# Designed miniproteins, single chains, continued (3): the designs that were tried, part 46

Each design is a single chain, and the fold is of that chain. pLDDT is the mean over its residues in the fold that is shown.

## One batch from the design tools (miniprotein)

Design m9587
Fold by ESMFold2-Fast:
Structure m9587 (fold): chain A 99 residues (1-99)
Amino acid sequence: SLRELSRRFLRELLRRGYLTIASLRALGVTLSEENLQLLLNYDVSTASDEEAEALFERLLPDLEPLLGLSPEEIADILVENNLLSEEEARRLLERARAA
């Protein structure tokens, strides 16, 4: 489903360090204060896959509006705001579809 593809794409963005406060602002998403603190304390360079998945599930309720967008629409907004390169966007979209 489109929602599942967008969910997978957002998860891949988080795991690769692209789902930042700046990215969420560009996407028009407001996190709860608790989730904002969790994301600010998230270190992509040291986080395990299990820690990334746990954080993603905690953020997911705040990300619900983005599940109405396609992965391509999310990628385009991030590229337009210089938060993701066109090349990296293509790679992450491919990874989301390969699941």
Scores: mean pLDDT 86

Design m9588
Fold by ESMFold2-Fast:
Structure m9588 (fold): chain A 111 residues (1-111)
Amino acid sequence: SAAAAERDALEAAAREAGLELVITDSDSEAALEAAREAVERARRHRRALVIFNAGNNRLTRYALELAIEAHRADPGFRTVYTLAPGQTLDAEVQEAVARLDEVQRAINAAL
């Protein structure tokens, strides 16, 4: 499907860019577990975390809350942003790195 092709492309781009990706396309137990693992890997390895909102706003909020909690426990983990459908991962990664202060303010505003 087109959605599966987009997911594969995003996962490949994230791997190549050295960042962690959460795709919020479902709220299954597997999706919740994948989000938790991605946040933990991003925190441990000091990688940028991208939360791609693929239509499941509940999982998107859950992933953001996990990232906020991870940041509270480890302030060195702070590069987190939400990517909308149709946006390119490379452009958003470059912007997130350039806008670490905005990303930090977004995390703080969600608290």
Scores: mean pLDDT 68

Design m9589
Fold by ESMFold2-Fast:
Parts: structure tokens; C-alpha cells; sequence
Structure m9589 (fold): chain A 95 residues (1-95)
């Protein structure tokens, strides 16, 4: 359901915001903006499941890039991996 997708994205948003506040790294700001776009899309009943899936895939992919960065700290990697996992869970609920 869209309510379940929204709950997952709100959790993803809290994680990304925390890392942005802790690091000031603009890559986390980019991810947070993508998450905010996906949340707005979930809240809009006119958004198709296909459009929502595309946005969720974008969030998961960006989180995966952050997790795979060799310069990432263990905390940053764990947070990025959790965001990717939750976004992939949300994607499964839409598909």
C-alpha cells in the first residue's frame, strides 16, 4: 500500500537527514532531495505505480553508490546500505 511505502520512505528520510547533519556532505543532500521527491510522489494519488517505482529505483541506486564508495566510513556505509534495503522493500510493495 502507499501508506506502507510512505512509512518506509519516512524512515529512509530520517537516516539520510541524520547523515547530512553529521557530515555536511552534499551527496547526502542529493539523496535527501531524491527521497523528498519520492515522498511527494507517494502523497500524490495521481502518481502512477510505474512513476513511483522509477523514483524508488533512483533512491536505491544513489544509496547503493554511497554504500560502495571506498572513502565512506563504516557508519556512512551502514546507513547507505539500510537506505538501499528500505527503498528496495518499498519498490517491492509498489511492483
Amino acid sequence: SRAEVLALLERVREIARGLLEATGDPRWAVLLAQIDTAIAAVRDPATSPAALADLLEGVAEEARRLAEDPAATPEQRAAAEEIARLAEEALRLVR
Scores: mean pLDDT 88

Design m9590
Fold by ESMFold2-Fast:
Structure m9590 (fold): chain A 64 residues (1-64)
Amino acid sequence: DELKKKIEEFQKLVEEGKWEEARKLLAEMLGISMAELSELIEKAKRNELSAEDGLAIAAKLAAR
C-alpha cells in the first residue's frame, strides 16, 4: 500500500520532468544513498547488474 503510493508519486514526478526529485524518491524507497543509486544506474546502463544486485534491491523493497 505505502510502496504503491510511492511508485505512483515517482511516476508523476517522471511525467512532470522532475528527474532530480524522482531520483531522490527512488533512493528513499530503496533505503540507499543517492551515490549508491547512481552506481546502480551506471551498472544498469552497461548491462553490468548482477543477479546479486537485483536480489539486494528486492530485499530492500521487501523490508518496506
Scores: mean pLDDT 70

Design m9591
Fold by ESMFold2-Fast:
Structure m9591 (fold): chain A 81 residues (1-81)
Amino acid sequence: EKEKIIEELQKYAKEKKLDPDTVTLAVLTPAELEIAKKTKNYSEKVLKDLEKLYEEAVKKTEMEEEFIEKAAKVAIETREE
């Protein structure tokens, strides 16, 4: 479920002192992500923290299909920048 993954990502981000916006970006749909990019200019730090969050999550929680979908969203985000 989306809520469970958000909570797990929030805990990890808090523990690793990552930017809170990385969790928000990681759970958005591609359409929502485009809107977020138009409404504010996310820093490179947020994008790098997002990639770091994804890499650690992949290593530890390779069992959710939603994770593959989120990884695809990050790839699209990076390419469109």
Scores: mean pLDDT 60

Design m9592
Fold by ESMFold2-Fast:
Structure m9592 (fold): chain A 85 residues (1-85)
Amino acid sequence: MSLVQQADQLEAQGQQLKAQGKLGEAGDLFSQSGSKYYEAGDYDRAIASLQKAIDLYKQDPNAPVEKIVGAEIRLIGVEIDKELS
């Protein structure tokens, strides 16, 4: 399975968990999807997936702040790499 196919599958699973109200778990899957898109060199989809993860973590009152900050740091890193590409 390609990195893009893995990322697409993780996004689909994340959407399903979001629909079930499992916001933190959905955020984890979108974060993983963003990492796979980044590894594939698809910076635009990596940014979009990381942004979805951040939004979901912010909506979950039980999400630790470290997950939000960690995703924001990764998002900045992808944005920098996109500008340098």
Scores: mean pLDDT 88

Design m9593
Fold by ESMFold2-Fast:
Structure m9593 (fold): chain A 72 residues (1-72)
Amino acid sequence: VEEGIKEVGDFSLRVQRLLAGEEPETEEEAKLFEEMRKNVDALSAAHRAGDTAAEGAAGAQVVKTYNKLKEL
């Protein structure tokens, strides 16, 4: 419970910094921030184009990057 609360708090701060355009704390976090922005942009583009297959693929990449950020 205590460790779970810390993990969620740290992840929340990372997401907040990503959305605010703040500088990442580590090189790995910087790479994941860039990967997340790229995947979100791809998802949005696929959604606007009505490409369900591309939207599904981009969505899977967003989830994958989200899980990597959560594990940091």
Scores: mean pLDDT 70

Design m9594
Fold by ESMFold2-Fast:
Structure m9594 (fold): chain A 96 residues (1-96)
Amino acid sequence: MMNELSEVLDRVVKGELKTLEELEEAERFLEEAREELEREIEELEKKLEELEKDPSTKKEEINKIVSRIVALKLLLAEVEWALELVREQKKKLEEE
């Protein structure tokens, strides 16, 4: 997943997608990646809430989950930005 996502993001940023079909495939891949990231973030936020309710939870465990949530939210922002680029490139190709 991460290696494939990084490759798709890199190709979008470099403008290497030349056909409408390639852009549509990239858009679908990025939309699926967005949904997966949103689900993982939600699951981690629920786990964080449960850990915060347990007074025996170590601060280090909380910090690890918080750091993971932050990293995933940053990646989600990159995916959303790449989706905007793909949509703009699609419009340019459709408008000749």
Scores: mean pLDDT 82

Design m9595
Fold by ESMFold2-Fast:
Structure m9595 (fold): chain A 67 residues (1-67)
Amino acid sequence: MKFLILHSPGRRETALALKEELEKAYPDAEIELREVESVAEALKLAAEYLAEYPDAEVILDVSSAPE
């Protein structure tokens, strides 16, 4: 199974922790991390990735500012 984790620069540590958790749950999974600067960039990259790998799961961590 393929996972793509898209994160903002300030969320890199959270994305790395999520990758480690996914690697423990799915040891044979291919997990890619990509840094994005905006929600628009994240959505574009997610759409392009899913067009190439339709069975992949995309995780967005680009907008989790505290309320």
Scores: mean pLDDT 77

Design m9596
Fold by ESMFold2-Fast:
Structure m9596 (fold): chain A 80 residues (1-80)
Amino acid sequence: DEVFAEALRRFAEIAQQIPDPEVATKVAILMANALLYAEDGDFEKAREYADKAVALIPDPQLAERARQAFEEYVKAVKEA
């Protein structure tokens, strides 16, 4: 739960850096779904949702940070 809460906080911080609030909201929702699927052990759907979220981020550096944060979360879930 602490790992999940930390991941949600990191993605909220990433979403806040997206200039378009509609895009920021969509990214936050897609990434929250990705984290929930990973928590449920459905890593295939988790990656699909994460990929959709990352694709919406216009800044390549911010998109890479989001991808890295998701991979760190998946690793933490698998090692728990």
Scores: mean pLDDT 83

Design m9597
Fold by ESMFold2-Fast:
Structure m9597 (fold): chain A 94 residues (1-94)
Amino acid sequence: MSEEERLEALSAIGIGALGELQLKARENNDEELLRRAGELFGRFVAAVRARDLAGMVAVIRETLALLRELARKNNDEKALEATERLEQEVEAVA
């Protein structure tokens, strides 16, 4: 996989994961999680602009860890499976 292909794949995964985190924070009225999601989104955009693949991967992994914690807390097996699939996609691209 080329660097450009990795950048595009990580961008898609990151935007999707961060969007899901923001959505879950809003649905649960979790202001602290919403602020953290916004901070992670800012870090992700900065990494994309810098073409920092390692920085993009780090933000995605942190986002997926939060999504996994939420899924486990809510006993949401489908959300857990979705998070695990995204983790596998990140490992394949990283």
Scores: mean pLDDT 86

Design m9598
Fold by ESMFold2-Fast:
Structure m9598 (fold): chain A 80 residues (1-80)
Amino acid sequence: EEERFEAEVDVALLEIQLAVARIAYKNGDDIDEIIKWLKELKKQAEELRERYRHLPEVVADLDRIIAEIDKMIKELEKEK
């Protein structure tokens, strides 16, 4: 199923970007820039959730990713 494959790739790319953001934070990169990037990543995840809303397994993965992003943003904003 082509649409499911595309969704799985999109989710994997979001997970890779989130992992890179965590590495950037550990590396001591600018917290404000990481927060800005995480907010953009959240928008992308929300757009994908709407696109793939008819695929419950994909929606569940995206909801988890969105929650992880929100948690990271909240923790990083407290460190400023």
Scores: mean pLDDT 85

Design m9599
Fold by ESMFold2-Fast:
Structure m9599 (fold): chain A 60 residues (1-60)
Amino acid sequence: SELERQIAQLEAKIEQLRALKERVRSDPSLSQEEKDQLVSHLDDNIAYLQRRIAELRRQQ
């Protein structure tokens, strides 16, 4: 279904953002403060996408 396709795309995006988050955490060129700020922004984006998935699943 279209909803299943949209959910799969959002889940794939979350997986990409989680991978980016791990890269940020392991980056030796960034300070701890810079890492914390970037990770916080990535977590906000992941949470937003998770809310979108929950809304779509409620519609199924």
Scores: mean pLDDT 89

Design m9600
Fold by ESMFold2-Fast:
Structure m9600 (fold): chain A 97 residues (1-97)
Amino acid sequence: MSKEEIDALVDEARKGLEEAKKKFEENPDQARKTYAELAKMVREWAERAEQEDPELAKVFRKLAGAVASAMVNAKDPEKAKKYFELAEKYLDEARSL
């Protein structure tokens, strides 16, 4: 993938993550649906990237895992926060590729 394509996907994922975080503060149960949709979307990006950029695909799989873990731990604020921080770290790793 080109750097411009990676940057666009990272920006899209970051917007989704910020929206999920905001919804989590207002209603954790409603936020879980947003996390699930984001995790699914990022996994689809990983599959698409796998042949052209295996390192990017690996980072997107880690990102999807972190988002899914935040969703599962939505009722545990400390664990949810750790998984959000991990997701942001993986977004930064993807952008640096």
Scores: mean pLDDT 77

Design m9601
Fold by ESMFold2-Fast:
Structure m9601 (fold): chain A 61 residues (1-61)
Amino acid sequence: SELENKAKKVIEAAEKALESKDKTVLLSVYRGMLEVLSDKSLPEELKKELEEKLKQIKEQL
């Protein structure tokens, strides 16, 4: 689905952002993650992975 593909791309972007430790990139990805997480139709497995990555991003901001 479009939402699942968007979620997977955001997870990939989050992993790259965490590796770079660039605050501008981290903040951009953080906003994208919040947008995807706001969608109630997001599969629980992807939601849990996004929530874990979001926590890691918050620790770097």
Scores: mean pLDDT 80

Design m9602
Fold by ESMFold2-Fast:
Structure m9602 (fold): chain A 70 residues (1-70)
Amino acid sequence: SLELRLELARVLNVPESLARKLSPEELAKLGLERIRENAEKVADDPVAARVGEVELERAERRAKEILERA
């Protein structure tokens, strides 16, 4: 549903405009890829790397819970 896609977009910090164009699986993939790439870019900074790791784990868990309702 559109509501489920909008919930995914909010959790993954993806623009709501994309929620209308992409499937739930595509939204989860895109959002999680962006979070993972951001964490990898700061891997040389231990503090920033840990923050990115926590954010990715939280996003993966929330996305999975939402997709299981699809």
Scores: mean pLDDT 79

Design m9603
Fold by ESMFold2-Fast:
Structure m9603 (fold): chain A 65 residues (1-65)
Amino acid sequence: SPELEAELAIGMAQIQLSVGLDIDSEGKSGLKIVAKGTKENREKAVEEAIKKLKEEGPGVVVELE
């Protein structure tokens, strides 16, 4: 599926991705993307993830570290 392909690509780019309504360790629910690595790697991976995830649900949260 497109979601699985995106997850694999993000994994190879060392980007953490949480999809759907999930509860993190802080008790927050929602769609969250966390990106780490070089600036170029983070920006590219986040852009691709946002593009694919906009089709799956509204309100994506992005964090860059």
Scores: mean pLDDT 49

Design m9604
Fold by ESMFold2-Fast:
Structure m9604 (fold): chain A 87 residues (1-87)
Amino acid sequence: MSLLEKLEADYELFLEILEEEYPELAKKIRPVIEEALKKMRENPEERLKIRQEYVEKIDEIFKEMGIDINELENKVLAKYLERLEAE
């Protein structure tokens, strides 16, 4: 699965991981993701359009903050897997 698909499925967990490693990024993307997920629940037929819109917003935030998306994806995925194995 892509990072976006995992983020949509387990968004609170991924935002928690981001808050630990990239707190300023988490603060900027949390409202974008929460609003997008709310719109997807209210308008499931518009899911692809809503996804495209919030992805563009997140891409702009990553560019503004100078974050390497590949490094972030690898780090977040590694921490996600660690939390699943924590029992």
Scores: mean pLDDT 73

Design m9605
Fold by ESMFold2-Fast:
Structure m9605 (fold): chain A 73 residues (1-73)
Amino acid sequence: GKEEALKALEEALATAQAERDAAASTGAGHARKQLEKGDVEGAAKDLEAAIKASTSEKARKALEEALRQVKEI
């Protein structure tokens, strides 16, 4: 649900920051804000864009997990 999606987004943001992947960290941050506002479709769109722009494989995998959790809402 939303709680699991928010947790996955926090983990994706932390991973992106550790990997210094600016696109992934920006996308995860935007997606978290959209989800907090109840915009599930906006969060999914932001995550899909971040995955495509991501430069770190580890950050990309964390974003893909966050996207899966968002789609289950």
Scores: mean pLDDT 84

Design m9606
Fold by ESMFold2-Fast:
Structure m9606 (fold): chain A 75 residues (1-75)
Amino acid sequence: MLSDEEVAELQEEGREVLRKITTLDDEEAKKLILEMFRKMADRLGLSEEEKKKILEEIEKHADEVLEAVRREVAA
């Protein structure tokens, strides 16, 4: 279970990542998104098998995830 302090740190890291995504090209932005989700999964204490499944789903839908993130930032 994440503490309130850990949740606040994740939210701040998420905001920094969103800022960086607006300055990166599509390939670099996708890599950053995958790295962010990997770090979040590590902090949640997920097994390597669980992490792999989550990352595979994100990678499979990486273009859709990137478009959704950019749409939110642009709105």
Scores: mean pLDDT 72

Design m9607
Fold by ESMFold2-Fast:
Parts: C-alpha cells; structure tokens; sequence
Structure m9607 (fold): chain A 76 residues (1-76)
C-alpha cells in the first residue's frame, strides 16, 4: 500500500521533469508542485492506497518538485 503510493509519486515526478526545466518563477514552481501533488494523490488512491498514505505521498512529491523548481531558478 505505502510502496504503491511512493511508486506513484516517483512516476509523477518523472513525468513532470520537463515542466520543471521550464519554470520561470517561484509562483510557477508552486503551481507545478500543486499539480504534481494532486496527480500523485489521485493516482495513489486509484492504486489502492489509503487517503492518509496518498496525502503523505502527494506532499512528498509536491515538495520535491517545488525544491527542483527552486533549484532550476537558482541556476539562472
């Protein structure tokens, strides 16, 4: 269950990597993070994760994408 949610998070992060490289502002990084979190939450639930585990995975995925977006902006 928990492993399935973490796998979903990893997959969603990988799918959104090209969009991370196109982030131009902190606001865009935050918007992308929210989209990644929402997609991870939905996909985790579809795979049979509990709501609690899905929320945790979504938060991890969103936080990681936000961090990557900020790192991309720092390289500018």
Amino acid sequence: MEEKAREAAREVIEEYEPEVEEVRSREEAQQLAVRVANETYKRSLERGASEEVAVEAANEAGTEVYRRGLEHLRRR
Scores: mean pLDDT 84

Design m9608
Fold by ESMFold2-Fast:
Parts: C-alpha cells; sequence; structure tokens
Structure m9608 (fold): chain A 85 residues (1-85)
C-alpha cells in the first residue's frame, strides 16, 4: 500500500522534527525550535492526507493513532514555544 508507506515516511519525519524542536526548546534556541515545529506541522499534514488514502482499515487505524500522538506532542511543544516568547 503506497499510501501507507507515504504515511509512515511522513510520520517518521514529523517525529524527527518534534524531537529536534524539543531539544532546541531545552537549549533555549527558540528560532531552531520554531523551524522544526513548522517542518513537523508540514509532515503531520502530509501523513494525515496519506492516511485517508490507506485501504487497509487496521493499518489506517494504527497510523491514525500514531498521528494523534504526534499532533498532541506538536501542540504541547508549540505551547511551550509561545510561553517562552
Amino acid sequence: DEAAEKAEEHLELAEKHLKEAKKALEAGDLETAKKHLDLAAKHIKEANDAIYQVTDEKKAAELAKRLEKLVEEYHELKARLEEAE
């Protein structure tokens, strides 16, 4: 399923950028944190779009749960960035 592979790729990229944003926030580098949050948001959107094309219902549900967790992490880190500004 090409859509599932695309969703997994974008979820992995979103996870990477959220991790880098968290490290930047911990270091007080707000500019780098914002850059990585913007990239994470882009990959979250692409993953969501790809999940809607997944034909396997169980796989789609698994990917959607992973996406939901990343969306929660994104909002938490974004709130921390806005509080630090």
Scores: mean pLDDT 87

Design m9609
Fold by ESMFold2-Fast:
Structure m9609 (fold): chain A 96 residues (1-96)
Amino acid sequence: SKAEEAKKVLAEALNRVIAVLAERYDPATVAEMAAPLGTGVAEAVKAIEEEKYEKAIEAFERGTEATLALTPDPAVAARIREIREETIERLKEIAE
């Protein structure tokens, strides 16, 4: 279903961001930095279950922006932005 695909895309995005952060930071710091994105993904999943894909994208964008605000390394931040843009495009395609 569209909902299952969108949830999978969100889970993959969270895992990819955690992997990028783990290249530079210890596990405890990674957990703290990724926590806002984890919350955003959970809110996005709830919105998808209610067929509110625009709200899901907004929740994911807020979560990634909060994680980016905690990310001082510009190279790591650039990779997270790429994951964000790719994920939003995939969610928009699924919503159509």
Scores: mean pLDDT 90

Design m9610
Fold by ESMFold2-Fast:
Structure m9610 (fold): chain A 71 residues (1-71)
Amino acid sequence: SREDVLKVAFEIVKLAQENEKSSPSELRKLLYEKIDELAKKYNLSPEEVERMRALADQLVKDIVARRERAE
Protein backbone atom coordinates (compact mmCIF):
# COMPACT_ATOMS: atom_id res chain seq x y z
CA SER A 1 0.00 0.00 0.00
CA ARG A 2 1.04 3.66 -0.31
CA GLU A 3 1.07 3.88 3.50
CA ASP A 4 3.58 0.99 3.64
CA VAL A 5 5.79 2.77 1.06
CA LEU A 6 5.76 5.89 3.28
CA LYS A 7 6.71 3.77 6.33
CA VAL A 8 9.61 2.27 4.35
CA ALA A 9 10.70 5.76 3.20
CA PHE A 10 10.65 6.98 6.84
CA GLU A 11 12.79 4.03 8.01
CA ILE A 12 15.30 4.61 5.16
CA VAL A 13 15.61 8.33 6.01
CA LYS A 14 16.03 7.50 9.73
CA LEU A 15 18.70 4.86 9.01
CA ALA A 16 20.61 7.32 6.77
CA GLN A 17 20.54 9.99 9.52
CA GLU A 18 21.75 7.48 12.16
CA ASN A 19 24.63 6.41 9.87
CA GLU A 20 25.73 9.80 8.44
CA LYS A 21 29.38 9.10 9.42
CA SER A 22 29.58 5.84 7.40
CA SER A 23 31.42 5.82 4.07
CA PRO A 24 29.18 6.40 1.00
CA SER A 25 29.55 2.74 -0.08
CA GLU A 26 28.79 1.41 3.44
CA LEU A 27 25.79 3.74 3.78
CA ARG A 28 24.39 2.73 0.36
CA LYS A 29 24.85 -0.97 1.30
CA LEU A 30 23.05 -0.48 4.65
CA LEU A 31 20.16 1.39 2.99
CA TYR A 32 19.82 -1.16 0.16
CA GLU A 33 19.86 -4.09 2.63
CA LYS A 34 17.14 -2.34 4.69
CA ILE A 35 15.07 -1.70 1.53
CA ASP A 36 15.32 -5.41 0.60
CA GLU A 37 14.27 -6.42 4.15
CA LEU A 38 11.29 -4.02 4.22
CA ALA A 39 10.27 -4.84 0.61
CA LYS A 40 9.96 -8.51 1.67
CA LYS A 41 8.09 -7.58 4.89
CA TYR A 42 5.58 -5.22 3.19
CA ASN A 43 5.46 -7.05 -0.18
CA LEU A 44 6.51 -3.97 -2.17
CA SER A 45 6.24 -4.02 -5.98
CA PRO A 46 9.44 -3.84 -8.09
CA GLU A 47 8.47 -0.24 -9.00
CA GLU A 48 8.14 0.71 -5.30
CA VAL A 49 11.52 -0.93 -4.54
CA GLU A 50 13.10 1.07 -7.41
CA ARG A 51 11.65 4.30 -5.95
CA MET A 52 13.09 3.45 -2.50
CA ARG A 53 16.51 2.72 -4.05
CA ALA A 54 16.35 6.14 -5.80
CA LEU A 55 15.54 7.76 -2.42
CA ALA A 56 18.53 5.96 -0.83
CA ASP A 57 20.86 7.13 -3.63
CA GLN A 58 19.66 10.74 -3.17
CA LEU A 59 20.17 10.54 0.63
CA VAL A 60 23.75 9.25 0.15
CA LYS A 61 24.44 12.03 -2.39
CA ASP A 62 23.08 14.71 -0.01
CA ILE A 63 25.15 13.42 2.96
CA VAL A 64 28.33 13.33 0.81
CA ALA A 65 27.64 16.89 -0.44
CA ARG A 66 27.22 18.13 3.15
CA ARG A 67 30.53 16.51 4.19
CA GLU A 68 32.37 18.07 1.22
CA ARG A 69 31.03 21.54 2.15
CA ALA A 70 32.22 21.03 5.78
CA GLU A 71 35.81 20.42 4.55
Scores: mean pLDDT 83

Design m9611
Fold by ESMFold2-Fast:
Structure m9611 (fold): chain A 85 residues (1-85)
Amino acid sequence: MEKATEAFRAEAAKYEEEMQKLVENNTEENRKQAEELGREMLARALHRAAGLDKEAVYEALKNKDWDTVLEAVARAADLEVPAKP
């Protein structure tokens, strides 16, 4: 788990730096890039953190239902899904 956490931490730091630069320069192109990066990072984070909430992630992405996306993130972050024996 440490290696996966360390790799994700490094990847998150890289995305954070890119997002900060895009937000700092609030141009039309940067705004569009920030949206694309945010969407990609969310999809990867939700898949990795939630484990198997692919259906919820895909439905939210298709419908742009931010509430469903936030619910999946909250569940993965705050409430760990118990493993079935």
Scores: mean pLDDT 59

Design m9612
Fold by ESMFold2-Fast:
Structure m9612 (fold): chain A 62 residues (1-62)
Amino acid sequence: SMALLFTPSLSADQLRQKIEEMKREAERLERQGETSEDKRRQLEILRKGIGILERELREKES
């Protein structure tokens, strides 16, 4: 899913699953060469979201 609009209140396992899901979506967009502005914007949103979730996972596991 691309639910980047909610504040993550997920378990560590759910955060890991969400991160992997978003990484797969980003990889698909990257394989398409980011040819359109819409795809580049979506990829940027995914990358930012991944970074936020990875930070939250790290803090949660600390």
Scores: mean pLDDT 73

Design m9613
Fold by ESMFold2-Fast:
Structure m9613 (fold): chain A 89 residues (1-89)
Amino acid sequence: GTRVEVSLEQLSPTTYRAVGTVVAAEAQRTHLILEVYSGGKLVAVKVRTGDGRTLRVELEVTSSQPVTAVATAVVDGQVQGRAVATLEP
């Protein structure tokens, strides 16, 4: 199985850090996609690709609106897992 986690941390009144992680039961080629939304609009995307059992991707955004981070793991064109985190202002 593939486990996806996402965390969202407020660093300042307007700065947030989003972290996506994936852990797979076996070594596999995984695309880990981290998307961050501010007030429901996509404001940042970061992708990491790796051939191991674990991947981590992070990014920082500025927002005065609710922030939602979505981490998605894709293997062989198929979504294997997804996680969502939201922080209010």
Scores: mean pLDDT 86

Design m9614
Fold by ESMFold2-Fast:
Structure m9614 (fold): chain A 86 residues (1-86)
Amino acid sequence: MTFPSGQEVLKLSDEELEKLVTEILKSRGISLPIKDEDIEGAAATLRNVLGLPESTLPEIQEILRKNRDSAKGIALALKELVAKVL
């Protein structure tokens, strides 16, 4: 399955990005709230699927720690990160 990546992510609505984040997490068997042990794996998967630079991994991990129980919170914070780096 081909996911939107890079600059295409910025063209997604907030609802479409929330759905994408939810599907990515489900593909890894990750449920909300995200456990500490799953943060590195979730961040690496989100980075790879969204086409973000490896340098963004610490920022993605922090987004997941702050938004453990909210796919919407994760999606909105990731959209801001994508806009900043791409």
Scores: mean pLDDT 78

Design m9615
Fold by ESMFold2-Fast:
Structure m9615 (fold): chain A 72 residues (1-72)
Amino acid sequence: SLAKTEEITKEFEEQMKKIREEYEELSKEDEERAREWYIARVSLLSLEAQEKAGHEVTESMRKFREILKARG
């Protein structure tokens, strides 16, 4: 439903704000590590949002999620 999509979008944006704030702090200590962390966290959040939206999450995407969790 549209309402469910709006809820997921709002949660995604709130989490993205937190990720960006953490990235800014981490990048002051190690920019390369912070960039890797940021990519992993954003990718993980995107997969979570897609699953919440009721989109089919393939087995390969779930396996990729586990790899991203190990990095972030």
Scores: mean pLDDT 75

Design m9616
Fold by ESMFold2-Fast:
Structure m9616 (fold): chain A 96 residues (1-96)
Amino acid sequence: EEEIVERFKKLIEDIEKANKDNPWIQLFVLEALRMEVEEWRKKGKVIIDGKEYEISDETVDEILALVDSAITKVRNKIAEEEKLMQELKKLIEEFK
């Protein structure tokens, strides 16, 4: 089970790194990943590289916490960038 969590942690890091300049794509991919993990809870199993593994509710909760943390981080980045853009827009309007 620790191997699944570690693999997922690496996947989240890879998603963040590959799309660091596009937070909207990061958010989309992470939200899709979250939905897939919730389906694992319903099935009680996950398929990795064609091999079926049983997954506990505790492991699913741990993975969901990691994904939710990553989603929150990306959403905060989007909000900060939007705030910076609004401040820049104000500066431009005053610099007619």
Scores: mean pLDDT 77

Design m9617
Fold by ESMFold2-Fast:
Structure m9617 (fold): chain A 73 residues (1-73)
Amino acid sequence: PSEKEIEAEILDALGRIHISLGKKFASQGDLEEAIEQYEKAIKLYKEANKIVPDPEIEKAIEEAEKKRKELLE
């Protein structure tokens, strides 16, 4: 893989970790922490998608934004 492909994979993996943390915090009732984790995941996914555009990453961004919005309302 190219340097860019490796960078995008790392950013995607970090985004997925933050989604898992967000889900864990949400299940514990730690809504502020959950929102922060989803925001971090969205930022990481957007950076990955800028390097290597991927429809699955775009879907992951939409799902993370939806989860964040559900906790803010």
Scores: mean pLDDT 86

Design m9618
Fold by ESMFold2-Fast:
Structure m9618 (fold): chain A 98 residues (1-98)
Amino acid sequence: DEMKKLKELMKEEAKKLNAITDKEERRELGAEFDREIALKLGLSEEIAELIGEVTRLLSDGTTPEQGELLVQMVEAYHAKDEERLLEIVKELLELLNK
């Protein structure tokens, strides 16, 4: 039930994001959306804000290194390991700001 609602929400937000012509507006809305999802999934506000920052910076595709960190981030989330998740998100942000 919750996963079905989440998938429906993600599809609707993806449709809204694709309708936005301004790249900066799309980036900001995407960041807000991912931050909100992280909070709904039970992640801390600190981690949710960092995930929003990652989304804001991931506008022009991903490198193999960024893709590997994204996979590790998903694995840490599934493991309920908030400390590992925080560390991976910080590494990804450092890579994206380079």
Scores: mean pLDDT 71

Design m9619
Fold by ESMFold2-Fast:
Structure m9619 (fold): chain A 80 residues (1-80)
Amino acid sequence: STSRQIVLETLRSLGVDPSTLTSDQIDILVEFVEKGTGTRNEIQSLSEKTGLPQAVIKQVFKEANTQLGVEDIKKAVEKI
C-alpha cells in the first residue's frame, strides 16, 4: 500500500532499518498513519510497542499525513 511505502521510506530516511522491526510492528505503524490521530498517548504506546523513539514515531506520522494529503489532492484534480 502507499501508506506502507511511506512508512518504510520514512524509517530509512531517519536511519532506522525496517528489517530490525517485526512484520507486526510495521503493520501497527501503517495502521497508525492510516487510522491514528497522532496524539501523545498513541505516539507513546507505539514507541513502547516498536522500541522506536517517540520522535521517530511522530516524524513517520507527520510525513505520512503530508504525502497522503498530496495523493488525495492529485486524485481530486484527476476527477475534474
Scores: mean pLDDT 77

Design m9620
Fold by ESMFold2-Fast:
Structure m9620 (fold): chain A 86 residues (1-86)
Amino acid sequence: SAMEEAWERMLELAREATEAAEAGNYKEAAELALKAAEEALKLGTEEGTLAAASALAAAAQSYKKLGDEEKAEKLFEEARKLREKA
């Protein structure tokens, strides 16, 4: 189904984001993690919301490594709010 395809795409993007971060490619890691969060939110499920929160936190950590503290703080706050709603 389209939802199963979105979940698979989210997992692939999250894995690629992790690999990019492990390689020190934090800009690419942040962009991939944000795409993973977007795909997770499209699911409209509790599990998708939790996956999106994790992806936003990963993006925030990458922005922190890039020195973009304001983007990192905003994304950590968004992740926290999603976890509270799940």
Scores: mean pLDDT 89

Design m9621
Fold by ESMFold2-Fast:
Structure m9621 (fold): chain A 62 residues (1-62)
Amino acid sequence: RLSLEALIKELFAAFTDQPLATVFKLSIEELEEISKKSEKLKLLFEAAKEGAEFTLEAWEKE
């Protein structure tokens, strides 16, 4: 039911321990720019993208 972008934002919020509402105010491009500020944030953003893709695959199975 969620788009890939929404899933990326949800996972990134969880990984960075940020409120979901705060992350959803930002575009994917803004989140990517923020993630470039530190190596840890960049890795977490990449993990969120991979996790979102995996989640969509799992949801589309049935």
Scores: mean pLDDT 74

